# Designed miniproteins, single chains, continued (2): the designs that were tried, part 80

Each design is a single chain, and the fold is of that chain. pLDDT is the mean over its residues in the fold that is shown.

## One batch from the design tools (miniprotein)

Design m6783
Fold by ESMFold2-Fast:
Structure m6783 (fold): chain A 85 residues (1-85)
Amino acid sequence: SIEELKKKAEEYAKNAITLRKQYDEYHKLSDELRKLADEYEKTVSKEIADQYRKLAEEFEKKGEELRKQLIEDVSKYASYKREIE
């Protein structure tokens, strides 16, 4: 039914918004950690800088997985919206 398709589209749209927000947060965290690592390499130690870069890489990996899911959810939303039209 049209109502069922609308509900599915709305659910994917809502999920995409949540995933985008989480992706943006991980991206921001990884950028800040890399910035701090560069500063600490110059002022504190390379060992601490390397630890911050490793954490940044972990957040980047989490962000990429969320981005993959976001693309899928956006595609599903577009598909259901097309079926409604």
Scores: mean pLDDT 85

Design m6784
Fold by ESMFold2-Fast:
Structure m6784 (fold): chain A 93 residues (1-93)
Amino acid sequence: GEAVREAMRRELEKARKINEKLKPLADLNSPLKFTEQFRKGVEIVEEVKKTSKSEEEFEEALLKAAKENPEYVIGIMFSVVVESLDRGYEEGL
């Protein structure tokens, strides 16, 4: 329904803002397959989410992880989008 679409849109806008900050940290010449980058990105996002108490702490920890793992940044960016879609979908139900 419309409530799901609006919740997803709000969460995607948050993901877009975080990904704008992550994008310049990405190693575009990463030799890793996208599936490997995505799998590690999911692990990083879940760990950061588990340890962060606020949206600001989440963003700071995620930027730190991206700086330490530039070869996985594209996977992190996509994992942030997936997490935002899941959150918006659950919130809109």
Scores: mean pLDDT 83

Design m6785
Fold by ESMFold2-Fast:
Structure m6785 (fold): chain A 74 residues (1-74)
Amino acid sequence: ELTVSAPRQVGTEWTVEASVKAPPGEVTITFTWADSGQTVTTTQYVEKEGIVRGAGSFPASQATAPATATAEVK
């Protein structure tokens, strides 16, 4: 199960958080900013099955945020 937060502005960046239950091994979460198509990839190693959390940050030059962002797990 993959859960993705709504985008949250932190300073000059828009941050999206994801949580996924993953088996042991390398977990890659790819965040896509919907309005721009810009992607940020986070990779982490998990020793045991459990909840893995990651966050992707996108520069914000304008006050208005894109409506949605998505995340993918590989």
Scores: mean pLDDT 70

Design m6786
Fold by ESMFold2-Fast:
Structure m6786 (fold): chain A 68 residues (1-68)
Amino acid sequence: MEQARKTAEELRAAGDDASADAVLRGAKAMEDVIQKVADHLGISKQEAKDFLLNSDPLDVAKLIRSLQ
């Protein structure tokens, strides 16, 4: 989320508001997924983020399916 906000600020500084908005929308969707994973597993948002980044994509997909 923080990196996406920084990237969006850099894009806006360059005059690319459309790309900045897209980055922020994507970051919001990712934050919602991280929050759901954290709540489901009973862990912090940071631990959920680390889990998603370091886990097998198939395991992540199965977990996300179980949350919906």
Scores: mean pLDDT 73

Design m6787
Fold by ESMFold2-Fast:
Structure m6787 (fold): chain A 100 residues (1-100)
Amino acid sequence: MREELEKKYREAERKYASAYSARSINEAGADFEKELYEELKKKAEEAEKEDKEKGEELRKKAEERKEGYELNKRAAEENYKKEEELKEKARKLREEIEKL
């Protein structure tokens, strides 16, 4: 009983650490893509004044970075949800172990 609960607790903690790491990576990726989006958007606005075709090309690249931002943001939110679920699971397992 106790040994099985301790094994489940360690597994929940390991999965929590994995989800936390994944979220941190996705958050960093979102920040990076957002910075690139804002930079490319500014370059597109400046380029459009002299060359409409060049401006359109840069706007397309900016939209690709925006999609990358949204994808990373959604992945971070999913991993945050997993963290909260695993944290609660670990808390309950710890309480069960302490009652033994």
Scores: mean pLDDT 87

Design m6788
Fold by ESMFold2-Fast:
Parts: sequence; structure tokens; C-alpha cells
Structure m6788 (fold): chain A 58 residues (1-58)
Amino acid sequence: YTLEEFEEAEKSDKDPITGKPKDLKFSDGSVYDAEFYADFRLRDPFPPDVSPISYLKS
């Protein structure tokens, strides 16, 4: 999937109450959870596999 499609999802019409983007459903039947992808972008400097390393340092 293209970054263009992802960016369109992020800047698509959002619910003014929740502020969450809508989910994307592609023509091939794949579905991208826009909320999941937005969360991934927020965690870009902190990838999920980095969390386990943090308690190694504690």
C-alpha cells in the first residue's frame, strides 16, 4: 500500500467529537484501521519492539 493512501486516510474527514479518522477498505478486500495506522505514526520514534528493551535497562 502507498504512503499516499495512508496520508489521505489521516487527512480525510474526521469526526469532530472523537477526532479519529475513518477506517480504509481497499478494493482487494484488505482493510486498514486508520486509527491503528495513526497510532503507528505517533509511535514512529518509539517502535513497539523497543518497549521490551526498556525493562532490560531498568
Scores: mean pLDDT 48

Design m6789
Fold by ESMFold2-Fast:
Structure m6789 (fold): chain A 65 residues (1-65)
Amino acid sequence: SHIEQAQKAYSAGDYKSAAEHYRKAAEELFEQGREREGYALLSRAATLEGDDEKAYEYSAKANQL
């Protein structure tokens, strides 16, 4: 799964790859109508890339759904 691939990349210190896999997992969640979980994973991806502003925006979006 993309979550497992993200966790493996994170453990290897490859935060860019981990963020990409979290985004792919989020897209799958959006296709399933699981928007809250999708935005939570986008927030996680943004955090791994050091984009704190986007991480907070995605987290707020998840909390509003």
Scores: mean pLDDT 86

Design m6790
Fold by ESMFold2-Fast:
Structure m6790 (fold): chain A 85 residues (1-85)
Amino acid sequence: KREEIEKKLKEKEKELEELEARLGPEHREVGEKTVEVGLLYAQLGDLEKAREYVERGFEALISSAENEEERALLEEAKERLLAAL
């Protein structure tokens, strides 16, 4: 259902803009929402935008990580997800 995914994408993009305004672009919640937007672009077949959003989202998640173990897991998750796109 392409139209349903497009509608979700618009909703999540608005949520992302609101979170960025409130929490700043490097906050964990902003990173999570940014990855979510990237995955919706992937579902629509826009792999270039999907890759851009996934990379940006993981950068925020990695910068918000509290320890090296969490950073290592996030870097691995980023690499795996980008390889799948």
Scores: mean pLDDT 84

Design m6791
Fold by ESMFold2-Fast:
Structure m6791 (fold): chain A 77 residues (1-77)
Amino acid sequence: DRVREILRAAGLTDEQVEELIEELEKSGVPEEKHVEVVEEAVRFALGVKRGLRLPDSMMYGLVKLGLDAALITYRAQ
């Protein structure tokens, strides 16, 4: 599963990965768009982490924030 691979590569635990996948499935976004949405969320998280010099422990929170923003943007289309 490409979605799980991307989230694990971002440093999320298996539990955190499953929580975000459940959020995606409940979001109404089609499964074929899950990879695109997750890639956008991780890109956002990495950018914020680098810019603000945040610790690795913040990655889950940043990815979740990025996912929430990407889901809002997707629904507006």
Scores: mean pLDDT 80

Design m6792
Fold by ESMFold2-Fast:
Structure m6792 (fold): chain A 88 residues (1-88)
Amino acid sequence: SKQEKVHELLRIAAGGLRTLAEGEADEAERAAFERAAQTLQRMIDENASPDEALAALEAERARAEAEGHAGVAELLGTLIDLIKTIKE
């Protein structure tokens, strides 16, 4: 299903964000990657629909941008675009 494809993408993205956090020397940036990964994992655990996932990702991207975490925001933006493509 489209939801299963979205959840698999969220799982892969959460793993990638955790790997980036482990390699990050800046504590604030590391924490931002870790928070993003936790948010993605929560969406999977709570069985979020594709629309619920998009809403949560847009909120996290806006937060990352506001806090100056451009790398996190860019990765979340890419993930949003991929999920939108799956929904079409």
Scores: mean pLDDT 87

Design m6793
Fold by ESMFold2-Fast:
Structure m6793 (fold): chain A 84 residues (1-84)
Amino acid sequence: SKEELLEELRRVLRELSGVAARALRDPSVPQSVRDEVLAAAIEVQEEIDRLEATPNPSEEELKEIREVLRRAREVARRARELLA
């Protein structure tokens, strides 16, 4: 549902934001990882804004957003492993 997807997007955004904050303070983190995390966070925020503004998202729109969520989760997971 839209509500469940919004909750999942907000959760991954929180994860990405935390990782981004740590990466900004750690010059040993590769620039490519930092760039991926920031790009993913921006994309997730855009999808949150889009979903919140869309009263009746289509199944196709929800599927597209779930793909963004899947990619963002993978970016967050890889970055967290690197920073652990």
Scores: mean pLDDT 85

Design m6794
Fold by ESMFold2-Fast:
Structure m6794 (fold): chain A 60 residues (1-60)
Amino acid sequence: MSSAEAAAFIKDRAAEEGFTLPDADAQAVADLVGGNTSALKVTVRHLKEKGDAVRLVGVA
C-alpha cells in the first residue's frame, strides 16, 4: 500500500466512524503506522475515542 493510499484509507475510515481528518493529519498517521491495514483501522478507532488526532500527529 502506498503512503497516499494509506492516507486515503485513514480519511475514509474516519468518515465512516463519524469524524474527519485533515489531509496533513491523515498523511502523518499513515507515515507513522505504515501500510498495515489492521494497524490503520486500530489507529483510526483510537483517534476517535481520544479525540486527539492533533496530539498524535503533533508529536512530529
Scores: mean pLDDT 66

Design m6795
Fold by ESMFold2-Fast:
Structure m6795 (fold): chain A 87 residues (1-87)
Amino acid sequence: SPVLEVARRFAEEVRELVKKYFPKDLQEEIDKMIDTVLKALEKMSEEEAVRLIREFADELLKIAQKYMSPEAVEELRRLAERTLAEL
């Protein structure tokens, strides 16, 4: 699935960003979220998968805004925008 491939790339890029900017405890929480989303995507239609990826990106941005620097939030926002443009 092209959507699943896009989601896997997004997950890898999010993990790199999280390691760079996020505290250790929050890194573990986000890794769990990523694993949950990727597992759910394997059971979904293309349309449901696109919706879940958008919802996941929104949730990550909410977490980033509360706990992260403006630089980290902006990098995550740009990554999410690029990913959603491929869907």
Scores: mean pLDDT 83

Design m6796
Fold by ESMFold2-Fast:
Structure m6796 (fold): chain A 82 residues (1-82)
Amino acid sequence: STAQQQQYHQIIDQIYDLITQARQAIRDGDVDSARRYIDQIDRQIDQMQQIRDANPDPMMRQDGDNRIDMFQSVRDRLRAQV
């Protein structure tokens, strides 16, 4: 649906913002803030997975899988720094 497509793009934008905030917190030595931003990334990834699973289009599900894999990789690298 249009609403699900809008939510999907909104979540992508939110994850990029959270990654930026987590990287800044890591640079500042603010481990507690970095961990909170990483936890928020996890919650946004969970929402992306739900939207992916609800999508009847296999091409859109594949795009979702690729983006989720990318964001999980970034999250894991951020987590390794805290």
Scores: mean pLDDT 88

Design m6797
Fold by ESMFold2-Fast:
Structure m6797 (fold): chain A 61 residues (1-61)
Amino acid sequence: ELPEGWKKLKDGLYQLEGTTVKISEEELAKIDKNASKGEVFYYLSKEKNPKAAEIAKKVLS
């Protein structure tokens, strides 16, 4: 099953809802098992998108 807020786009690709953040199945599995707010923030910051930074702050609060 997928963690909340994530959806499957294509084989091996997943996206965080409301963002353009895309990660591999391996990265998603890591989030699902041992997800921390800091790890989510890391993936969002890698996006280089102003919306990603705002969402990261919201997730961390």
Scores: mean pLDDT 59

Design m6798
Fold by ESMFold2-Fast:
Structure m6798 (fold): chain A 76 residues (1-76)
Amino acid sequence: SLPSDEQREQTAEEILLTLKSMKNVTREDIESILRVLAEPSDEEIDRAYKALKNGDDDTLKRILKEFIGRRARQRQ
Protein backbone atom coordinates (compact mmCIF):
# COMPACT_ATOMS: atom_id res chain seq x y z
CA SER A 1 0.00 0.00 0.00
CA LEU A 2 1.06 3.62 -0.54
CA PRO A 3 2.44 5.45 2.51
CA SER A 4 0.13 8.08 4.02
CA ASP A 5 0.94 11.79 3.67
CA GLU A 6 1.86 11.75 7.38
CA GLN A 7 4.31 8.84 6.86
CA ARG A 8 5.90 10.56 3.84
CA GLU A 9 6.19 13.77 5.90
CA GLN A 10 7.95 11.90 8.73
CA THR A 11 10.34 10.06 6.37
CA ALA A 12 11.17 13.30 4.52
CA GLU A 13 11.86 15.06 7.85
CA GLU A 14 14.23 12.25 8.92
CA ILE A 15 16.17 12.46 5.62
CA LEU A 16 16.26 16.28 5.88
CA LEU A 17 17.68 16.15 9.43
CA THR A 18 20.31 13.61 8.29
CA LEU A 19 21.38 15.86 5.39
CA LYS A 20 21.55 18.92 7.70
CA SER A 21 23.78 16.94 10.14
CA MET A 22 26.34 16.15 7.38
CA LYS A 23 29.33 18.54 7.15
CA ASN A 24 30.12 18.42 3.40
CA VAL A 25 27.01 17.45 1.44
CA THR A 26 27.81 17.53 -2.29
CA ARG A 27 25.48 17.56 -5.30
CA GLU A 28 26.57 13.92 -5.87
CA ASP A 29 25.42 13.02 -2.31
CA ILE A 30 21.98 14.51 -3.09
CA GLU A 31 21.83 12.56 -6.38
CA SER A 32 22.72 9.33 -4.54
CA ILE A 33 20.04 9.84 -1.87
CA LEU A 34 17.33 10.72 -4.42
CA ARG A 35 18.37 7.75 -6.61
CA VAL A 36 17.83 5.36 -3.65
CA LEU A 37 14.19 6.52 -3.69
CA ALA A 38 13.56 7.02 -7.44
CA GLU A 39 15.32 8.08 -10.68
CA PRO A 40 16.05 11.84 -10.42
CA SER A 41 16.40 14.26 -13.33
CA ASP A 42 19.32 16.74 -13.36
CA GLU A 43 16.80 19.54 -12.69
CA GLU A 44 15.44 17.72 -9.61
CA ILE A 45 18.99 17.15 -8.27
CA ASP A 46 19.81 20.85 -8.84
CA ARG A 47 16.58 21.96 -7.12
CA ALA A 48 17.19 19.72 -4.08
CA TYR A 49 20.86 20.74 -3.79
CA LYS A 50 20.01 24.46 -4.06
CA ALA A 51 17.27 24.07 -1.43
CA LEU A 52 19.73 22.36 0.95
CA LYS A 53 22.44 25.04 0.43
CA ASN A 54 19.90 27.87 0.93
CA GLY A 55 18.33 26.29 4.04
CA ASP A 56 15.00 26.05 2.16
CA ASP A 57 13.69 23.17 4.26
CA ASP A 58 10.14 23.43 2.84
CA THR A 59 11.29 22.99 -0.78
CA LEU A 60 13.73 20.17 0.05
CA LYS A 61 11.08 18.36 2.14
CA ARG A 62 8.54 18.68 -0.72
CA ILE A 63 11.03 17.14 -3.18
CA LEU A 64 11.83 14.31 -0.72
CA LYS A 65 8.09 13.60 -0.20
CA GLU A 66 7.59 13.35 -3.97
CA PHE A 67 10.49 10.88 -4.30
CA ILE A 68 9.24 8.79 -1.35
CA GLY A 69 5.86 8.65 -3.12
CA ARG A 70 7.51 7.56 -6.39
CA ARG A 71 9.41 4.76 -4.59
CA ALA A 72 6.16 3.49 -3.04
CA ARG A 73 4.42 3.50 -6.46
CA GLN A 74 7.29 1.44 -7.99
CA ARG A 75 6.53 -1.35 -5.45
CA GLN A 76 2.92 -1.71 -6.69
Scores: mean pLDDT 81

Design m6799
Fold by ESMFold2-Fast:
Order: structure tokens, then C-alpha cells, then sequence
Structure m6799 (fold): chain A 55 residues (1-55)
């Protein structure tokens, strides 16, 4: 995944998880973004890590 695509995914996920009221809801939103952007398993893990760091 390109750095540009990852940054885009992180921004999208952060927008969605901002409205999430539980850790489970946040995970669901991050998974949704990963599916939408066709992210690999490794890329999905990186997305989780980046989103959690920004929260």
C-alpha cells in the first residue's frame, strides 16, 4: 500500500471512529474502512495501529 493510500485510510477511519462510543464499534469502523479500500491483512493491522495512535 502506498503511503498516500494509508494516510487516506487513516483519515477515513478516524472520521468514523470519532462517532464510535465503544472499542467494539471502533474496531467495526476500522474493519469497514479496510474492506472498502481493499486493504491486505498486514495493511489492516497497520491501519489499526495508526488510528489507535491518533486517538
Amino acid sequence: MSEEKLEKAVKAALTLVADARSEEAKRIQIDYVAKELELDEEEKKLLYEKVMEQL
Scores: mean pLDDT 78

Design m6800
Fold by ESMFold2-Fast:
Structure m6800 (fold): chain A 67 residues (1-67)
Amino acid sequence: TLAEGRRLVEQAKEAFKQGNYEEARRLAQQAIDLLLPLAQQGDEEARDLYLEAGALLAEAEVKIKKE
């Protein structure tokens, strides 16, 4: 659901802030998988959350590779 996607994005952001980059990556990926079909159906909030989750995933992956 959209609410689940929002929850996953917020949890990914929190994990990233705590330095738990692998957990942030995992949560961001789960958010992407959940939000993509909603965004494809035309949900604008799901699209915005999908983009935010994608950015979090990319940032977490960069941190994992550097550290």
Scores: mean pLDDT 82

Design m6801
Fold by ESMFold2-Fast:
Structure m6801 (fold): chain A 86 residues (1-86)
Amino acid sequence: EEDVKKAVEYLEKAAEAALKGDIEKMLKYLVEAGKYAAPVIEKASEEQKQELQELEDKTFEAIKKGDYKKAAEYIKELAKKIKEAA
């Protein structure tokens, strides 16, 4: 429960940073979110793991293209899926 709450909090902060164009903070918050998300993902179903991996891939592709608005959308979807995996 603690890990889920912290992972979601950091993902929401990462999405806000992305929308503000603060790429350094976005990346820092994504790293912190990953630390708390790891035990949640480990316990998730195979279907949930696949959905999370696809969203992660889409998030980093958006970041590579400089589409930070799209990256923020995918980060918010990751937060929803992490809540569902709990």
Scores: mean pLDDT 84

Design m6802
Fold by ESMFold2-Fast:
Structure m6802 (fold): chain A 115 residues (1-115)
Amino acid sequence: SESVKEAEKIREELEKIIERLEELDARHPSPHIRQALLSLRSALHILEQSVEDGKVTPVQLQAAISSIQTAIEHLQRAAEEFRESDPELARELQEIIEELQKILETLQKMLEKLS
């Protein structure tokens, strides 16, 4: 289905974002980046289950949306903390936040189609 194909695409994008954040946390350890990673891994697991099951449910989309929103909040805190000490890291975190906001918009549109 179209929803399953979109979920697979978002799964791949989330895997890339998680890898990038793991590299950033390894270089610049942050509890906020780690909390964001936990939330993103939760969203990834939900989308992996949707792809495996061959269907996307409103409940799964709502859960993935909530997890990504939580990750964005943690990354916003991380970006603010690094603003003065490491402006380049703060900029990279802001780029990741923007990518996650685009994913969030796609998931919200998918939820609207299923409602």
Scores: mean pLDDT 90

Design m6803
Fold by ESMFold2-Fast:
Structure m6803 (fold): chain A 108 residues (1-108)
Amino acid sequence: RAAEVAAALARGLREAIALVERDDLEGAAEAVRRGLAEAAGIDPAELSVRFDVAEGAIVFELGPGDLADPRTRALLDRLGAAFGLVADDPEVRALLRELAAALRARAA
């Protein structure tokens, strides 16, 4: 359900923001990874998350990373479906903006 997806992602984003404020970028990336995996119903082991701190961007790596692999495509479809459900959620949008700003602030 959209509300469950939004809640899972919002929890992960709030935890990530708190960890970025403590300069724990590895912990923050792990919080985003867990939140996304829960929101999309994906095995967390199939999802890697890192930050481009200077750009304030979240970078995702899925499964083997080969888009010709049906496993990677299935994971991408699940993430896309989850993002589609929360694209217009004001809390998720606000938290994504706050995380991006916090990341850029730590790039110094």
Scores: mean pLDDT 79

Design m6804
Fold by ESMFold2-Fast:
Structure m6804 (fold): chain A 85 residues (1-85)
Amino acid sequence: DEEERRKLIERRVEVFLKTAETTLDKLEEQMEKAPEVPPEMKEALEWLKTYREDKAKRPEALEKLRELAEKLVDEGLRQLAEAAA
């Protein structure tokens, strides 16, 4: 269980970093057009910008993105468990 959870978190962080490299500007535009955006997604976008723009803050941004990935994975697993019950 914990090993699978760690793998999901690591994969989510990889997706965040790929988004920062390839699609950050498009993602920002899409979020501006959305009627409601989860707070975790707004926070992730801000840390992705920090990671891209400020090399000195990259370690801090990576830690924050990992924390957000952990919260998103845990919430997703909780929702799946509730749907199965």
Scores: mean pLDDT 72

Design m6805
Fold by ESMFold2-Fast:
Structure m6805 (fold): chain A 72 residues (1-72)
Amino acid sequence: MYEKLVEEIRRKIKEIEENKWSKEEILEFARKVAEQMLKKVKEEAEKYGIDVEEVEKFVKEQLEEVEKLIKE
């Protein structure tokens, strides 16, 4: 579920850039969304016994990839 959401966010970031957003604005948006996703995952992990560490690692890796693509 969250993996697909991260993929959709990456797609939206590209679309937002095409709408003339600055790279800094795109990065800040991505960071904000990632924070909200991690907050949600921690809440659900407590409820369903999901290993939140794996999801946090995945989200962080995707964020770092987006930052590299935008900054370079």
Scores: mean pLDDT 69

Design m6806
Fold by ESMFold2-Fast:
Structure m6806 (fold): chain A 81 residues (1-81)
Amino acid sequence: MLSDSEFAGFVALAEREMAEVKEEIEAETDPAKREALLQKARQGAANFRAYVAEHAPHRAAEADARLDALLEELEKIAQAQ
């Protein structure tokens, strides 16, 4: 089971990876490529949720809420044109 410090570290890494995908989506002009980047972000989020469910199930709701907010932001950016 992950400690609170380890969980916070993994959340920070996930947020950094999502920020990088956000920059890639903002730079991409092809809607199909933006959708592919968004799907990649969704897959990354799914992998992180699975990891949290296995190693920190007591934090799953918190992780879900944070990932849902990040994915919603990426979806808005990908569809903003």
Scores: mean pLDDT 80

Design m6807
Fold by ESMFold2-Fast:
Structure m6807 (fold): chain A 68 residues (1-68)
Amino acid sequence: SSMEQRYREALERALRVARESAIVYPDDPELREQILRHVVDVLGRRYGLSEEQKQRLLDEILRFLREL
């Protein structure tokens, strides 16, 4: 659905920022988390995500960051 497509696009963009943040701030996991929390909020507004979708996106991105 278009809602699933919007979520997927937001996730792909957030993952790109997450990977870049690991290169730029390799020794600052707290700063990376703060940056990605802001990115999720911005993308949530741009893609019209629900609060549930924003929370899911945040959880997926934070899990990804912790595995880097």
Scores: mean pLDDT 87

Design m6808
Fold by ESMFold2-Fast:
Structure m6808 (fold): chain A 75 residues (1-75)
Amino acid sequence: SERERAFVLALFGRGLVEASASSEPVPDERFRSGIDYARSHGVPAEALIAVVRELHARGEISEELARRVIALIRE
């Protein structure tokens, strides 16, 4: 449902903000797991990329993290 997809997108975005605030590097496998979870719940790649870009535009995640996660979504 749209409500379930919105919830999954919100969880994905929160995970990115928490990763950006972390003092320790988060491995690619953790992001791949989150991407795969969202995709399995019907979230398209375009919607995931849009969330990453919005968070970066708001200054909530770093440019490096945004570029890295978008590259993983596109694989």
Scores: mean pLDDT 86

Design m6809
Fold by ESMFold2-Fast:
Structure m6809 (fold): chain A 80 residues (1-80)
Amino acid sequence: GDSQATFYRALNRVLRGEKVERPLVINGVEYSDDDLRTAADSLASLLDQSRRLGWRPEWVFDDEEARREWERLVRLLESR
């Protein structure tokens, strides 16, 4: 499935104040707006820590759509 791309896309939409189609279910798990905001905040903290420690992790993506949505997510989180 495209679960990785779908998840990152939902995070991007929530961060931009856009409506996410409900219910959002990925691999049998339902995500609320609060769940998505908590995930985004956690990712922002991890990205900040990685940058401060000089970490350059190698990210693996399921497909190019997942990569594009991840790159959009990183830009949104770093612009805060």
Scores: mean pLDDT 76

Design m6810
Fold by ESMFold2-Fast:
Structure m6810 (fold): chain A 113 residues (1-113)
Amino acid sequence: ALEALLKEAEEALERLREAAQRVARLLLEATDDVAKAIGEALRLLGLVEEIELALKKKDYERAIEAAQRLLELCRELKEKYGPKSAELKAACDEAIALAERLIELLEEIQALL
């Protein structure tokens, strides 16, 4: 049971990384404030790395906290840039759904420990 949940969490994180990379790329295309877009993209990708490091350390509490911060950032980016780019809105929606699924899996893992 635990090994299957860990595998699903790793697969969800991989898809979340791909979605976050897509959001980061689209942010650079959606705004004239390139410096701000780079900052937001680096923050988003940094949160994915924080989740990966926490999972490698089996620190599920920190992984959940980082995933929640990523979820909040994706919601903020969707509100700010979504009206300007349908593709970015869709990428944020995908990242939000994947982050919510990852949090659910990590909470299930934590409950088994």
Scores: mean pLDDT 87

Design m6811
Fold by ESMFold2-Fast:
Structure m6811 (fold): chain A 95 residues (1-95)
Amino acid sequence: GAAAVRRFLEGLGLSEEVIDAILALLATVRSLDDITAELARQLPLSREQAEAILALAPTRYREAAVAHARAKGVRGASTRARLEALYALFLLDRE
């Protein structure tokens, strides 16, 4: 749920404004098919912050996120990191 995502992002030292923006973006996602490179580019995260989210996410969510980005053929390291982070956060929100 959203509370688990908020707690996780607070643990990473993200500001309340950034956390609220990420949660608002996640609320627009209805299915895994909605997690596109275009949506990931809207994440208010640096590449380094996105990589930190993936690195600290539960292993099963990390593996699923990496597989999703690979399947989508995403080019560019920053967009890939954001897509992987968004996917991992979506799984954390949905369990």
Scores: mean pLDDT 86

Design m6812
Fold by ESMFold2-Fast:
Structure m6812 (fold): chain A 73 residues (1-73)
Amino acid sequence: MPTAQDIADAIRRVEEKLGRKPTVDEIADVIASLLPVSNEQATEIARRVKDNITPENIAQALGDLGLPVPPLP
């Protein structure tokens, strides 16, 4: 299972590849590829984390939505 750090790192890799901040949809695509969540859930997580891509913020967003929280480092 991906950790919250793995998810944060995946989003950062997309940002580096694009040379710009990823959109909510681009962040949601990364989340949906890594977690067994719906497109709507992935979009909501993306909206909550877009301004601060940290493992802690990702774990908090998952917890707030009642989804399984991966272990924090």
Scores: mean pLDDT 79

Design m6813
Fold by ESMFold2-Fast:
Structure m6813 (fold): chain A 98 residues (1-98)
Amino acid sequence: MKPKYVVEIKLESSLSPREMAVILELLKDKALAAGADKVIVNAETGTLIVESRSEEVLVKFVKEALEISQAVGIDKVTVKSLKERIEELEKLVKEFEE
């Protein structure tokens, strides 16, 4: 069986909990639209967990999430693979950090 890919995205900002909840809901909708199988939101920690059987779906979604986060003024975005390593995702995250 192909391993399921699981990515944790943590948003750190000076935004209010209400503003953070709106951003996380937008990102959840984008993840589902990209083809993610499951999305879990934790607004209290600013965390989004996205699961997919497709590496390409997660890479596409994370790219959109990073672009949205920069556009709305999120101070820091941390992306972590919780299961299988995604090399293209690591390259994408580095591109946005540089």
Scores: mean pLDDT 78

Design m6814
Fold by ESMFold2-Fast:
Structure m6814 (fold): chain A 77 residues (1-77)
Amino acid sequence: EELKKKIEELEKEIEDVRRNTPDRAVAMARLTELGKEAYELRKKIIDEKAKSRGLNTPEARQEIIEEEYKKQVEEEK
């Protein structure tokens, strides 16, 4: 719940920076900062999903990572 909301907020900020920041250097610095925050939150979500599925194997974690990556690509559209 909380982690998903924070990721949605970060993704909205990333989109806003991409659309509204004409200075590329400023945009890249802000995007890098937001990307690090999103990465840490996604790690926590992956850990929670692995725990909830009762599977903590490399294969299960990789599957969760691929699912989250596909969601990112679809949402960026």
Scores: mean pLDDT 70

Design m6815
Fold by ESMFold2-Fast:
Structure m6815 (fold): chain A 73 residues (1-73)
Amino acid sequence: SDVREKAQQLLNKAASEIVDAAQSLSPEEAKKKSEEIIKELEKELKKLGVSQEQIDGYVAALKTVADVELAKK
């Protein structure tokens, strides 16, 4: 579906930006940037009509990505 494809594109972009921030910025700046990326993703997914349960799942997954990448520093 169009919504599913758009949601997947947004999720992939957010994950990529989190990884890039973790590699390029200080730990504190990367954490702040990851939080901003996740908040923007939640907003965009909500606009697309994605369910809150699915949004919560995506947010949890991205927080895990951020935590793993920050632990490498």
Scores: mean pLDDT 85

Design m6816
Fold by ESMFold2-Fast:
Structure m6816 (fold): chain A 91 residues (1-91)
Amino acid sequence: EEEILAEAARIADELIDKSKMKFTPEERQRLREEAVRLAKALLKSKYIPRSMVLPIVRDVLEHVLKLSEKRGKLVFLTDLDIQSVVNFFEP
């Protein structure tokens, strides 16, 4: 829902601000959009409680940022990556 989607974007901003990397405004906006897209996919799952959506978004984005720091460039979440996260929590 709207509040969860706004909070997902805020988590992306928070993690970027804590990162050792410098991000362009365009890269920041991309990660915010990916965070929202992941949150929307998690909210559509019947197997993922609403209370777990934001913790999952945070864990996934922390992993993405660690990979981005190691590679020296922003790693993007694909639709397949998002679906793999959702599938991990489905029986």
Scores: mean pLDDT 82

Design m6817
Fold by ESMFold2-Fast:
Structure m6817 (fold): chain A 65 residues (1-65)
Amino acid sequence: SMKELQESLQEASLALNEKRHTITDPEKRRELGQRMVEVVRESVEQGLSPEEMRERIREVFEETE
């Protein structure tokens, strides 16, 4: 539902802010932000469920290390 999607986006924003504090490299922080936007856009375009979107967001954070 739209509400679940909004909650997933809010959770992702909070996680992104927390992840930003652990990344000291400004280029990596910018890259993470861009990848997040791409994942969200792709998920919406494909009509993915909120659970599937959360999983993709988690993988982006994991890859960015």
Scores: mean pLDDT 70

